# Designed miniproteins, single chains, continued (5): the designs that were tried, part 69

Each design is a single chain, and the fold is of that chain. pLDDT is the mean over its residues in the fold that is shown.

## One batch from the design tools (miniprotein)

Design m18377
Fold by ESMFold2-Fast:
Structure m18377 (fold): chain A 94 residues (1-94)
Amino acid sequence: SKEEVVEIVENELLRMYLRAMEDPSLSEEEKAEFLKLIQELGKKLKEIYASSDDPAKVLEEALKRIREAAARSKNPRIRALLEEMAARIEERFA
C-alpha cells in the first residue's frame, strides 16, 4: 500500500538522520546540511503521498527525489548517505 511505502521511507529517513548525528567523522556543518535535506525530503514525501494512489508511483517519486538530492550535493559524504538510503529503500521492495 502507499501507506506502507511512506512508512518505510519515513523510517529510513529517521534511521539515516540518527546514524549521521552519531557519526564523529561528520562536522557540525555537515550534520546541519544533512538535517536540512532530511527535513526537505520529509515535506516532499507528504506531497508525493497526496499526489497519487499508486504505491509504485509513490515509491518511484520518493526514490527520484532522494537521488536528485544526492546528485545536487557537492559533499561526497552527504551524497553517499543519500545514495545508501535510496538503495536500502529499493532493497525493501525488491
Scores: mean pLDDT 85

Design m18378
Fold by ESMFold2-Fast:
Structure m18378 (fold): chain A 78 residues (1-78)
Amino acid sequence: MKEEIDREVELGISDIVAAIIGNLARQGKVDEAIAFLDRVVARFTPEQARHLLQRVLEIARELGNDKLAKWAEERLAA
């Protein structure tokens, strides 16, 4: 049960971070969003980071933000 709760919390945190990134990108703060993501991804597990990167890529495509999309694609390919 603790493992299940921890997994749900970890994925929930990734979704919250993705929402923050989306808001920053909509405000034109793409460089700030990328800097924040770089710090967050460094602290995440590989699974949690991949989940976040997939959400960020979806948001970048929705917003038409090529810079953010390219950053996420590069990290997902690594």
Scores: mean pLDDT 78

Design m18379
Fold by ESMFold2-Fast:
Structure m18379 (fold): chain A 62 residues (1-62)
Amino acid sequence: MEEFREIAERLHDPSEEVRREAARRLVEARDSGVANEALAAALEGADAAEKQRVRRLFAEAL
């Protein structure tokens, strides 16, 4: 849980490369409920623009 939460937090990193790697890691673990729960928790406080940005990163990682 904690590890996936740290990865989800990296989706907000100023480095595009770090953001892409975080998205790829979460996509690789998408079959894990723990990874999905961590992502949901990280996005719960995010505004619409941030949620859209994360959605784009996931689309590119797929």
Scores: mean pLDDT 69

Design m18380
Fold by ESMFold2-Fast:
Structure m18380 (fold): chain A 113 residues (1-113)
Amino acid sequence: SPREEVDRILKRLEEELKKAKTPQEVAIAVSRALMEIRDILKKQTPEERVELLRYFGDKLIELLSKLTKEQAEAALAVMKGILGDFVDETNDPEVRAVVDEFLKKAEEILKKL
């Protein structure tokens, strides 16, 4: 199921982030996860897409809270790029709203690191 695919991607990302030593390694891991999530989201209905994106976003925010400041900055830069492109591709106001909320939460975590 799409949910099980998302959970598999998140588990791999969590393990990669635990092993990451540099901001660049974090950027690579987050980029790979986001590209795979984007491919899954493109195959969903608009309603299912928003639900999966919210679920993924909440889990990713939790993972970001465990990073160093420099690692979190690298992750946020990748998120802005890939999710920004996805918003533009879907041209869906609800996807835009979810991504904007998600990026705002990531910025708030970065301020606490």
Scores: mean pLDDT 87

Design m18381
Fold by ESMFold2-Fast:
Structure m18381 (fold): chain A 76 residues (1-76)
Amino acid sequence: SPQSEIERQAVRQAEELLEYLKKNASKFSPEKLASILRGFIDELQKLLAQTKDPEAKARLEEIIKEAQELLKEVEE
């Protein structure tokens, strides 16, 4: 469906942003990176609540998990 295609595109954009943050983590202060990650996780959780496509939902859950793990590493 068109909705599933939109949801899968949103997932791809989220994956690309997380990879960018992982690769460029050293370019941010820990405080700024933590703030960005908290905002990113919050927005992805809102997106997950509205996501209907099972594949997009599962991939969003994995992205959220990876972002939470990165946030924990930054805050340690």
Scores: mean pLDDT 87

Design m18382
Fold by ESMFold2-Fast:
Structure m18382 (fold): chain A 74 residues (1-74)
Amino acid sequence: MEKELQKYIEELKKQIERMLELRRELGASNEELLEDLKKIAEQVRPIDSELAKELEERARKLQEKVEEEEELEE
């Protein structure tokens, strides 16, 4: 049971990736993608904390890019 659930979660993770890429192609900003990742991580957390952590890590990286985008000058 859990093994099949883990497979399903892995596929869900791939679908999330594809959805985020499609959103980006449609003109979504890194900030919008960050919000999407945060919402999805919250929804997934009660069923798979590991996937939620991976999504949160991606959100952290996007947040860093958003902050860097505000300060392009170096």
Scores: mean pLDDT 74

Design m18383
Fold by ESMFold2-Fast:
Structure m18383 (fold): chain A 63 residues (1-63)
Amino acid sequence: AAEEAAKKKQKAQFYELAAKNSEFGAEMTRQLAPQISEEVAEHTIAQLKQNAELNREKAEELK
């Protein structure tokens, strides 16, 4: 149904936006790394990147 296709497209866009936000968060964590623990920064960046990948995968599944 066209309505269900449109709804899936909106969800895909939302997941893509969530992925971009996680990637931005990783970049901001890199920026703050000199002011915090390097171990904490690296761990946080890794988690945010993984979250971005998961959200992109969910977006792809909905297309």
Scores: mean pLDDT 80

Design m18384
Fold by ESMFold2-Fast:
Structure m18384 (fold): chain A 50 residues (1-50)
Amino acid sequence: MPSLEEKEKELGDLLRDRSSRLMFGSLTSDEYNQQQAEIDKLLAEVEKLK
């Protein structure tokens, strides 16, 4: 399994990308919802590894 550090980095990168896209108005509602599902999955994996 990937390390906790790798998962936390991946989560951080995803959150930054979403914030940037949201600020520039380039993120659709569907894309936002898909990214939120990916974030929730990564958060669950990070919590499981702790």
Scores: mean pLDDT 77

Design m18385
Fold by ESMFold2-Fast:
Structure m18385 (fold): chain A 103 residues (1-103)
Amino acid sequence: MEIKLSKEEKEELVKLFREEAEKLLSQVPASLQKEVQELIDEALEKLEKAETVEEVLEIVGEFRRGLYELADKQPPSQETQNFKLAVSRMAQKMIDKLFELID
């Protein structure tokens, strides 16, 4: 699906990602903050360069996968499950916003 994003649509997606990433990072254990920040920075750089809806969906999917892989390296706990849920909610907000903008 090769729908191009306007400059305004991309700026709104980047803004939402930054806001949700700050909220996510505030909920992360100190031991994981560096790896989570690195995944945030990578996804943000890719989002700023994204030109199409397909590229944004791929970036969001990769970001979610990377964070889930970090969570799965931790011992099973309620905190790990809550982190995965927060990641899933953030990814869904990004997808919902993307489809709202192109509607």
Scores: mean pLDDT 84

Design m18386
Fold by ESMFold2-Fast:
Structure m18386 (fold): chain A 78 residues (1-78)
Amino acid sequence: MVEVRIPILKDASEEEKELAEKLAKEFGKEVVELESEEELEELALREALETARTVLGASEEELAALREEFRAVVEASR
């Protein structure tokens, strides 16, 4: 079971941090403080792969292809 958390960057504004804490409290979720956008990208990829596996029934071969596509898109955007 994959639990969705409310991600926030470590250098986010105080207002954004307060909003994230308020949303976490209201929806019974946890706030995850990430040190970099790279950690956010890794978390997003992990959640996407777990959703593909559990909801869409993707094979390990399909999951490997999705991981490579994500990596190529990220590298092309740099």
Scores: mean pLDDT 68

Design m18387
Fold by ESMFold2-Fast:
Structure m18387 (fold): chain A 70 residues (1-70)
Amino acid sequence: GDPATVISEEEKKLMEEITKEVLERIPDASEEEARSAVRLAMILNPNASKEELIEEAVEIVKTVSSESLE
């Protein structure tokens, strides 16, 4: 386990992996939209597992798509 760190290479890799998973589940989403949702999910859930972050990011993307966040 990593001690307390700022954004690391592992965090960036995790963000990319979750972004790909989100795009697999919502192929109509843009990469920018998915990445933004993943980043927001990570900020809101700093202690969440990868699976929890994927679910949260998917929900954020669906919410943005439904509500037309500008």
Scores: mean pLDDT 73

Design m18388
Fold by ESMFold2-Fast:
Structure m18388 (fold): chain A 119 residues (1-119)
Amino acid sequence: SKLDKMIEKAKKLGDEVAARLPPELAQRLREAMDAFIKAVKEASKTDPNDEEKRQKLIDAAADLLIVLDEAYRWAKERGDQETVALIEKLVDTVRKIVIAVFGEDALVEINNAYLKKVS
């Protein structure tokens, strides 16, 4: 499916980014990617109105964005433009996956969860 192709793209981008990061940050990214992909697969198999699965995906996506923001800042401070570009592609792919599963409104909920976690 189109969703399966986007998940595969996200996995490949995530692995490529992780390979370029320090070991501790790479591990956090791999864990956050695994949690996000698991939540996507669970959400895609349930009723679109399953609030518990929706909330789990929102939380996993927010956790992933926290790690990606840290990775972006790390790469940017080092002048690693290639890693920055890969992170931007990964963020775009994650956004497209979320839209495919729950629509654009879920992006607002992810942003709210992100802000709550970083405050």
Scores: mean pLDDT 86

Design m18389
Fold by ESMFold2-Fast:
Structure m18389 (fold): chain A 65 residues (1-65)
Amino acid sequence: IQQVVDDLLKIGDYTEELIKKVGYRVENGNLVIEAETKELAEEMVKRVEPLAKKLGLDKVIGRVK
């Protein structure tokens, strides 16, 4: 999780703003992204899926807070 957040910060300006507004956690081998809107959650899932795969996580799941 810490490494995923760090990698997202390195992607650039868009992702840094989004990181500040979303929560990250691991549940049952999946990366869960919690955001205030469904649209934001879906966007973050798409951006984080490649990083989660490199971390050995099975899936990335978006949720609304």
Scores: mean pLDDT 67

Design m18390
Fold by ESMFold2-Fast:
Structure m18390 (fold): chain A 79 residues (1-79)
Amino acid sequence: MRFPEVNAEGFASYLAAKRGDVFSGALLERIVELAPELVGADAREIAEILGVSQSTASRLLQAVAEFLADPTLAKLDKP
């Protein structure tokens, strides 16, 4: 799976609320800052961009898939 286009701030808030035990606040800040570079990246590329392990990058891809599967959170912007 490659990283989809997503609302980075919304995704970071989701991770803080649901996966705060797995992802540090510093990593969440980096996801928001580097979001344009993450779009289209696979787990290896995400690991390189964020400076994390491939396992962490794979968990991040799973988390973004779960975020996008929630109809209330799947919007890129609020109408």
Scores: mean pLDDT 73

Design m18391
Fold by ESMFold2-Fast:
Structure m18391 (fold): chain A 73 residues (1-73)
Amino acid sequence: GLSKEQAVELLRRVADSRESLGDHRGAELLRQAAEQVAQSDDPQAVLRQSAEQAREQGDFVTAAALNRLAELT
């Protein structure tokens, strides 16, 4: 499985990629998820909560990716 540090790094890299494509909302969601994961004792719960937030925003691709990352962490 991925360490918490590996999950944070991956989230930040994806956020940078999203920002480069003009998806500032998606980038901000992923940066907030990375910060919350870094500060949390339960990274899987944070990732699932961030996935639900992405789903509520209509970003089903990001929601699926965050749920998959939670399974790997």
Scores: mean pLDDT 87

Design m18392
Fold by ESMFold2-Fast:
Structure m18392 (fold): chain A 61 residues (1-61)
Amino acid sequence: GKAERAYRRLVEAGVPEETAKRLADMAASGPVDPEVAAQGLTAAGYGDPEKIREALREAAA
């Protein structure tokens, strides 16, 4: 499903599994702002910001 796909892409982008699951669940239940989420994850030192943005934009579409 949508949440599972978003979770997998976020983990592959370097986001920790716990955080990736929360974002994937949120994206399945409502809109996620990919820029705000990617900015926060990058500030925390997680993953590749471009891949994170792409994963979240796909989940938000």
Scores: mean pLDDT 72

Design m18393
Fold by ESMFold2-Fast:
Order: C-alpha cells, then sequence, then structure tokens
Structure m18393 (fold): chain A 92 residues (1-92)
C-alpha cells in the first residue's frame, strides 16, 4: 500500500471528484477517505493491526459517503462500503 503526503492525498481526491462528478461536500469526504486510507497503510506498515483496522473502518465510512454523492455510485456500492466499515470496526 502506497503512503502519500497530505498534498498528494488532496490531489488524488480532486481527481476522483472530477471523474465522479462530486460536489464540494463529496470532495471533502473523498479527502477524508484517502487520508484515513493512508493512515491505515502507515499503521499496518508499523505492525499496528488494531489501529490499521480502526482507520480502515473510517476509510470505508467516508468511501460510502463518496459513493452516495457520486454520479457513478450505486446503492450496492454504498452498502458494500458500510459493510466493510463494520467488518474492520469489529476486528479492531
Amino acid sequence: MTIFSDEKIDEAAEKLAKENGLSKEGLEYAKKALKYGNLAGQAKAAGNEKEANLYLAKYYEYAAKVNALSKKGTKEDVEAALAKAEEYRKKA
């Protein structure tokens, strides 16, 4: 898993927002999702599995919000992301 700087996370979120027709609110959720994904990668690299699982849960919670606001997102995508968030929260 690639670890990014905050600047690169913001850049990636803006690209995702443009590709998926996200509003300003959707862009903010995309930034939070990518930030928690990056933190999960750092925690996993450090061997902190419990912390990595907590960050992955937050990543999927925000990913669900992004999918709900995305023109390409489906109800199934939102439900799948929420299920992943619950799964990782239970593992933490």
Scores: mean pLDDT 81

Design m18394
Fold by ESMFold2-Fast:
Structure m18394 (fold): chain A 67 residues (1-67)
Amino acid sequence: DRDREVERSVREALEEEKTKIAQEVSGLKGASYEEALKNMTPEQQEEVKKRIKELEEEARRKREESE
């Protein structure tokens, strides 16, 4: 029970961290964006790209509702 609670807390913290990284990276352009991606593993690049895409879809949905 305790171990599962700790694992859950760690997972939540990691997911929050991934969201923060995706938001930071999505705000970067040109050389800064490329440099951030180069410092990541291919797996991390895919995760960040996926998270950015999710954030863009969310923003798109909100925009469509506002129109």
Scores: mean pLDDT 70

Design m18395
Fold by ESMFold2-Fast:
Structure m18395 (fold): chain A 63 residues (1-63)
Amino acid sequence: ADVAAGEEAAARAREAAAEGRLDEAKRLMDQSFRHYARAGQFEAGIATGRELYALIQAAEAAQ
């Protein structure tokens, strides 16, 4: 399901960001939003995207 795929991609993006794999985290963030958008869950997709973006920015600044 698109929502489940979006959740899975978001979880993988969080893991990638925590491990410093920033390019992978950015790709997974985009995939997560696309899945939420396809499911019509724009509010959840935007909220998740903001959280992931903040995590990626913090990880990038810490390098």
Scores: mean pLDDT 82

Design m18396
Fold by ESMFold2-Fast:
Structure m18396 (fold): chain A 69 residues (1-69)
Amino acid sequence: LTSMSAAELQSLSGEEIIDLIRRASPEELTAVLPRLYIAMDARLSPKQKTELAPIIAGKVILWIGDQLD
């Protein structure tokens, strides 16, 4: 996941983006998220974004909590 370029992330389909987010570790997702936002906004429906928001937030919060230890 962290080895993917911004161009590669932008070429992903909505389904691939969803699968990627669901399979990524908290660390991996947090690292790639700034590059992934554009692809998510372009390819995901409002419904898909709403359904993924708590998953993304949960993983980011878990990673931040781990870093604070």
Scores: mean pLDDT 75

Design m18397
Fold by ESMFold2-Fast:
Structure m18397 (fold): chain A 72 residues (1-72)
Amino acid sequence: HMARYLVTSPAPTDTLLQTAQSAADSLRAAGIRASARLAGPGQVLIEAETDDVARAAGQSVADQVGGTVRRL
């Protein structure tokens, strides 16, 4: 099963989602299974095939939007 991380941010939801989707797109372009989707207002779920990759992507998104990341 893919590893899942939740990113929560006070940034506009559209900005958060776009940033997360860009991160997932970059991983997929590199041949890594990954996705990002809206989990709620100010929240995006990032999934990737390994915990290390999902965590790094989640942290990168959180850093870009001034948010936090946690493992699901």
Scores: mean pLDDT 87

Design m18398
Fold by ESMFold2-Fast:
Structure m18398 (fold): chain A 86 residues (1-86)
Amino acid sequence: MEDDKKVEEIEKMIKELSDAFLKGTKDEDLEKLMKKVIKKMEEMGAPKSYIDKMKELAKNKDVIGAINILIKLKADIKKIKTAFQG
């Protein structure tokens, strides 16, 4: 997956989590959404530290923490792209 597509995917995950939080989504549906986010992070090759933190936040149903981790991951992907291009 290209870095631009990874960033777009992360932005979609942030939006889905934000919408779920604001709607008061049921615990079961929120758990499924968090598992989907973790799977997508693994598929895009996110660092293990981010994946492990996301798994911790998912167990605690900490949606705001999850959003913050995705924002940091997005920023890191953008930095890596910029640094690699010079």
Scores: mean pLDDT 77

Design m18399
Fold by ESMFold2-Fast:
Structure m18399 (fold): chain A 71 residues (1-71)
Amino acid sequence: MSVTAGTSTPPSEAELEALREALRELGFSEEEIEEVIEAVRKGDGEKLKKFWKTLSDEQREFLVDKVVEAA
């Protein structure tokens, strides 16, 4: 398996703000929200993958919908 450091464009500030609000609505603490936002900004796929696995299918759908709507 090839692991390449992605040159993916980081999400826009609007997408990050939408994600922050969505996480807050799901009951995450400000500290947890900032940790996720920083992982997204850095493209830390391993940290995001671990976080994503802790979410329910409903929570994942909600977050994806909010970020896609903001994009």
Scores: mean pLDDT 74

Design m18400
Fold by ESMFold2-Fast:
Structure m18400 (fold): chain A 62 residues (1-62)
Amino acid sequence: SELEKQMELIVAKVEANKAFSDAQKEAFRAKVKELVALYKEGKVTEQQVFDAIEDELMKLLS
């Protein structure tokens, strides 16, 4: 899906960022997988996935 492709691009950008630890990258990837799975189950909307990922990115940048 388009959501999965966009999430893969965001994960790739986080993975490429030298400022983040391996633990931070692993936790972020795990969160993306969780949210995409919830979306596929119809538990959350696409917008809720994007909002949650934006929140996780802001935590990494803080």
Scores: mean pLDDT 84

Design m18401
Fold by ESMFold2-Fast:
Structure m18401 (fold): chain A 61 residues (1-61)
Amino acid sequence: SLPDPLEAEADIYVGMAAAFERQGKKDEAAELYTKAANLYRQSGREDLAKEFEEKAKKLKE
């Protein structure tokens, strides 16, 4: 089967967010995790959407 393009795009944002997090850029990382979460939700991956929403929230605390 073909990969879900929304899930694939979300995976890219997660990779970028992890890179910003490693650089100490928590605000930029949180924004990218939020974008990934929205894309996972649109792809029907509610489990991943919730995971990355929580991750973004914790980075903003």
Scores: mean pLDDT 86

Design m18402
Fold by ESMFold2-Fast:
Structure m18402 (fold): chain A 91 residues (1-91)
Amino acid sequence: SRERKEAIILARITVARSELYVLRRIVEKKKTKETVEEAVRELEQSIEELEELLKEAKELELSEEVIKKIEEALEELKEELEKFKELLEEL
């Protein structure tokens, strides 16, 4: 059902945000090139997964609220990815 798909997407967004908080904590504690490179890889994977979900949500004509939440999560993750990439250049 559409409601089930929307619930799964919202759960995936929650997981992605939780993983971002964990990555931020790890990077803050260990500012090594290896740690930041791993954080970049994990964020890139989360972004790819959410971009695929955004495409599916648009194809299935899911609610504008759900689509907006995916777009907002993607913007947040992409902003944090750029911050990690900038940090990596300083290491």
Scores: mean pLDDT 88

Design m18403
Fold by ESMFold2-Fast:
Structure m18403 (fold): chain A 67 residues (1-67)
Amino acid sequence: VSTREVANLLAEEKKKLREEYGEKADEIFSAIADAVMRALAENPNVTLDQIRELIEKVRKEKIAELE
């Protein structure tokens, strides 16, 4: 996976989170960014689709935690 594509995906996600969740966006994004960086470190062959699925999963889990 291209580091540029991952960076662009994370930048778009951060923008969406700030627009949708306001002050909670940074906390949700921090969890997403950590999970994505860990996935890339563990498997450099991870696909963009797998990263998108991971972003959605972590977002859902973190939002549920925050209510």
Scores: mean pLDDT 79

Design m18404
Fold by ESMFold2-Fast:
Structure m18404 (fold): chain A 87 residues (1-87)
Amino acid sequence: AKKVVIVVAVDADTPAARAAVEAFAAYLESQGYEVVKVEILVGDISMEELVERAEELARELGADLAIVARLGGGENPYVVDAALIEL
């Protein structure tokens, strides 16, 4: 199975935003991926910083894939930006 790291920035630490990230991680595991790390960061974090963090974690943990996203909307979370990185 391919190992995946997920790093997400949320504009507000809401139950809805955390549930959305957890649901996505569970979906990936259902598809045969091994989710080795999920990291949720709170605040206005750039995609460049998220990519750097995800690549660092992926290399440290031996992951094959990193997924990064910025979520907005607080209680009604939506994806602002996302990237998938193969290592």
Scores: mean pLDDT 85

Design m18405
Fold by ESMFold2-Fast:
Structure m18405 (fold): chain A 89 residues (1-89)
Amino acid sequence: DEVEKEVEEFKKELEELLEMVKSKLTPEELEKLKELLEKLLELHKKVLEARANNDEEKLEELKPEIEKLLRELIELLAKVLNEDVVLKE
């Protein structure tokens, strides 16, 4: 299953990200990150399935959800990065 292999590789990358940032996050931020990563994995699987089926309509339907999720993830990671930058000053 090509979709399953891609999902497994992506999950590994997300686990590495969690390992890297977990010590820098508050309990609330860590919980939020886990939720966002779980949603991202689920959406990524749906995108891969839609691509495998050449389902352009499903890809367009998924776009707003992906954009919203990525925006929330970027905002959370930017807060973590800003904390690291302030410590270097």
Scores: mean pLDDT 74

Design m18406
Fold by ESMFold2-Fast:
Structure m18406 (fold): chain A 74 residues (1-74)
Amino acid sequence: SHEDELLEKTEKRFEEIYEKAKQSKDPQEKQRLLILLEAELGMVRMRLWVDNFKNEKAIELAKRIEEKIRELKE
């Protein structure tokens, strides 16, 4: 579906941001990438709220983004 395609694009973008943040040695760059990950999470959460939490792919994606943000905040 169109929604599945949007979630797949979001997942690819999230994975790219996460890998850059994980590999970056620059604290300012890591902070910027964390802000971008939080924005991506916010978008997925808003989508879930309007769909009354029915989209299982979006639920799983939100959980993955939350976990990666927690890992990077250490």
Scores: mean pLDDT 81

Design m18407
Fold by ESMFold2-Fast:
Structure m18407 (fold): chain A 77 residues (1-77)
Amino acid sequence: SAIEGIEAVALATEAAVAAGKTEGVDPELIDVVRTAPDRAALVAGVARIVVEKAEAHPDEVTEEEIEALRRAAEELE
């Protein structure tokens, strides 16, 4: 699901930052990991970034996928 995908990105980014392996990781995702006060804020911040990136690159994602990500982001906020 889109929610599970967003949570997976959040967890992967958190793990990468903790391991110091941030090469190739989106700077906005790294910033969210470093500034989020708790897990819920981290996941919500990642959801917002994922939606913004998908909307900026509509040629790489389907409109249906963007709509699913928007709904997931709304549920996580």
Scores: mean pLDDT 76

Design m18408
Fold by ESMFold2-Fast:
Structure m18408 (fold): chain A 71 residues (1-71)
Amino acid sequence: SEFEKAVERLKKAIEEGNRDEAYQALGELASLAPDAAKPAIVRLGQAISDGNREAALKALDELVEEIKKAK
């Protein structure tokens, strides 16, 4: 699915420190996520902006779990 591909792209971009690709993938993910997940997406974007790889990866994992619960 586009959602799963966006998550994988974002995870790789975060791990590689590619901020431009991370923001692009986050934008794609945000467009596919339900409104209930928006706070987690904002938190993830902040972690990417801060350059905190560990926090960004944790926030991404939490976001994926929140979206699964919403379905």
Scores: mean pLDDT 80

Design m18409
Fold by ESMFold2-Fast:
Structure m18409 (fold): chain A 97 residues (1-97)
Amino acid sequence: SELREEALELFSEILGIPREEVAELLETDPQALLDRLAEVIEAAKAAGEGYKETLLKAARAVGLLALAQLEADPRASEAQLAEARAQVARELAEVEA
């Protein structure tokens, strides 16, 4: 649940919409949430400013959400959870570097 809360907050910051709106989109139209995220990334790329930083923050938000969903799945193996956690940790380290 904490990973999901952090992911929702990051999406809110990246997209410039309230956390509650991010949560609603994730439940009702997750593709619209991802499409909007892609538009923000493409706008940063076109502007030539903050593209890397925006891309890394977006990757963190998506990674944390995917990890939260995997941790909530009783069918997920310990190996899959360990690999997903390592992936997210690496991406977070890249954002901080």
Scores: mean pLDDT 76

Design m18410
Fold by ESMFold2-Fast:
Structure m18410 (fold): chain A 68 residues (1-68)
Amino acid sequence: AEQLIAFAKKYVDAGDTRMASNYLLGLAVAMLKEGKGKEIEALAEQVRNGTLEQAKAAVEEAAKLAAE
């Protein structure tokens, strides 16, 4: 989980929202058993389809959800 978040942050900071979204989709699969998968999947779509600022906020929100 932490490694997927680290890669998502690295790619979104570089402006690569598509790759950042792909790492959050991997995080969503990893968090399915904890009931967080669908919420993280929705954040991955925000990263892919939003502005860079919205994408950065969505990655931070996904990181907080995974840490709970």
Scores: mean pLDDT 81

Design m18411
Fold by ESMFold2-Fast:
Structure m18411 (fold): chain A 74 residues (1-74)
Amino acid sequence: MSGEEVVRYFARRFALPVDALSPALLARLRTKSREEVDAAYRAVAESGRVEAAAPVLRLSPAEVAELTRILDGE
């Protein structure tokens, strides 16, 4: 699986557009696996907290804040 495939899979799994993601977050996600994305999604779903994705995907606080804003986007 390519890094671009992981990015597209993440966007589909979290139901957000790829264009909403910053270049820094895109670069981070390109280094991850499909299994890590699935584990992160489950952690968020079980906890109700976007921060639960941080240890799985090794996201910075800024990247977690970005995801929270996108997912909460009214």
Scores: mean pLDDT 80

Design m18412
Fold by ESMFold2-Fast:
Structure m18412 (fold): chain A 58 residues (1-58)
Amino acid sequence: SLEEEIARLKAEYDAGRARATPEQAAVLDRVYEKQIEALKAGEPPDTPVDLSDLPRPP
Protein backbone atom coordinates (compact mmCIF):
# COMPACT_ATOMS: atom_id res chain seq x y z
CA SER A 1 0.00 0.00 0.00
CA LEU A 2 2.65 2.53 1.00
CA GLU A 3 4.96 1.41 -1.81
CA GLU A 4 2.05 1.59 -4.28
CA GLU A 5 1.15 5.10 -3.10
CA ILE A 6 4.78 6.22 -3.45
CA ALA A 7 4.95 4.73 -6.96
CA ARG A 8 1.73 6.52 -7.89
CA LEU A 9 3.02 9.86 -6.63
CA LYS A 10 6.31 9.34 -8.46
CA ALA A 11 4.51 8.69 -11.75
CA GLU A 12 2.34 11.79 -11.36
CA TYR A 13 5.31 14.01 -10.48
CA ASP A 14 7.41 12.56 -13.30
CA ALA A 15 4.63 13.42 -15.76
CA GLY A 16 4.36 16.94 -14.36
CA ARG A 17 8.12 17.41 -14.36
CA ALA A 18 8.34 16.41 -18.03
CA ARG A 19 6.06 19.35 -18.89
CA ALA A 20 7.68 21.82 -16.50
CA THR A 21 10.42 24.40 -16.97
CA PRO A 22 13.68 23.78 -15.06
CA GLU A 23 12.56 26.24 -12.37
CA GLN A 24 9.15 24.60 -12.05
CA ALA A 25 10.79 21.16 -11.99
CA ALA A 26 12.84 22.25 -8.95
CA VAL A 27 9.63 23.26 -7.16
CA LEU A 28 7.98 19.96 -8.13
CA ASP A 29 10.98 18.02 -6.79
CA ARG A 30 10.71 19.84 -3.46
CA VAL A 31 6.96 19.19 -3.21
CA TYR A 32 7.45 15.54 -4.18
CA GLU A 33 10.14 14.98 -1.52
CA LYS A 34 7.90 16.62 1.09
CA GLN A 35 4.95 14.37 0.16
CA ILE A 36 7.10 11.23 0.25
CA GLU A 37 8.49 12.19 3.66
CA ALA A 38 4.96 12.75 4.95
CA LEU A 39 3.84 9.32 3.72
CA LYS A 40 6.89 7.63 5.26
CA ALA A 41 6.29 9.51 8.53
CA GLY A 42 2.85 7.88 8.79
CA GLU A 43 0.55 10.58 7.49
CA PRO A 44 -2.62 9.12 5.90
CA PRO A 45 -1.93 8.01 2.31
CA ASP A 46 -5.46 9.08 1.39
CA THR A 47 -4.34 12.71 1.22
CA PRO A 48 -4.53 13.10 -2.57
CA VAL A 49 -2.02 15.15 -4.50
CA ASP A 50 -3.94 17.87 -6.31
CA LEU A 51 -2.02 18.26 -9.55
CA SER A 52 -3.76 21.60 -10.14
CA ASP A 53 -1.57 22.95 -7.30
CA LEU A 54 1.59 21.99 -9.20
CA PRO A 55 3.22 24.59 -11.45
CA ARG A 56 2.94 23.75 -15.13
CA PRO A 57 3.35 25.71 -18.33
CA PRO A 58 0.38 26.29 -20.61
Scores: mean pLDDT 67

Design m18413
Fold by ESMFold2-Fast:
Structure m18413 (fold): chain A 80 residues (1-80)
Amino acid sequence: MERLQRLEQELLEAVKAGDAEKAIRYAQELRREAEQSDLPEEEKKLLVETARAIIEELKKNPDNPLGAFERALRRVAEKY
């Protein structure tokens, strides 16, 4: 649990700093840690899909990491 929260915070800080490469690395780590976690299946699925969406949007728009992050979160929220 603490590991996932730290990765989420580091991801958000990288996004706010405009560091798309660092944000992608943290999102990839978050996805891996979520898949290996003891979280309930629905929470695990939500985190994995959120991390995947963030990675996809950051790769499409590396020049605007904050905008990419916001688009990814909105996309996931509309699905759940």
Scores: mean pLDDT 83

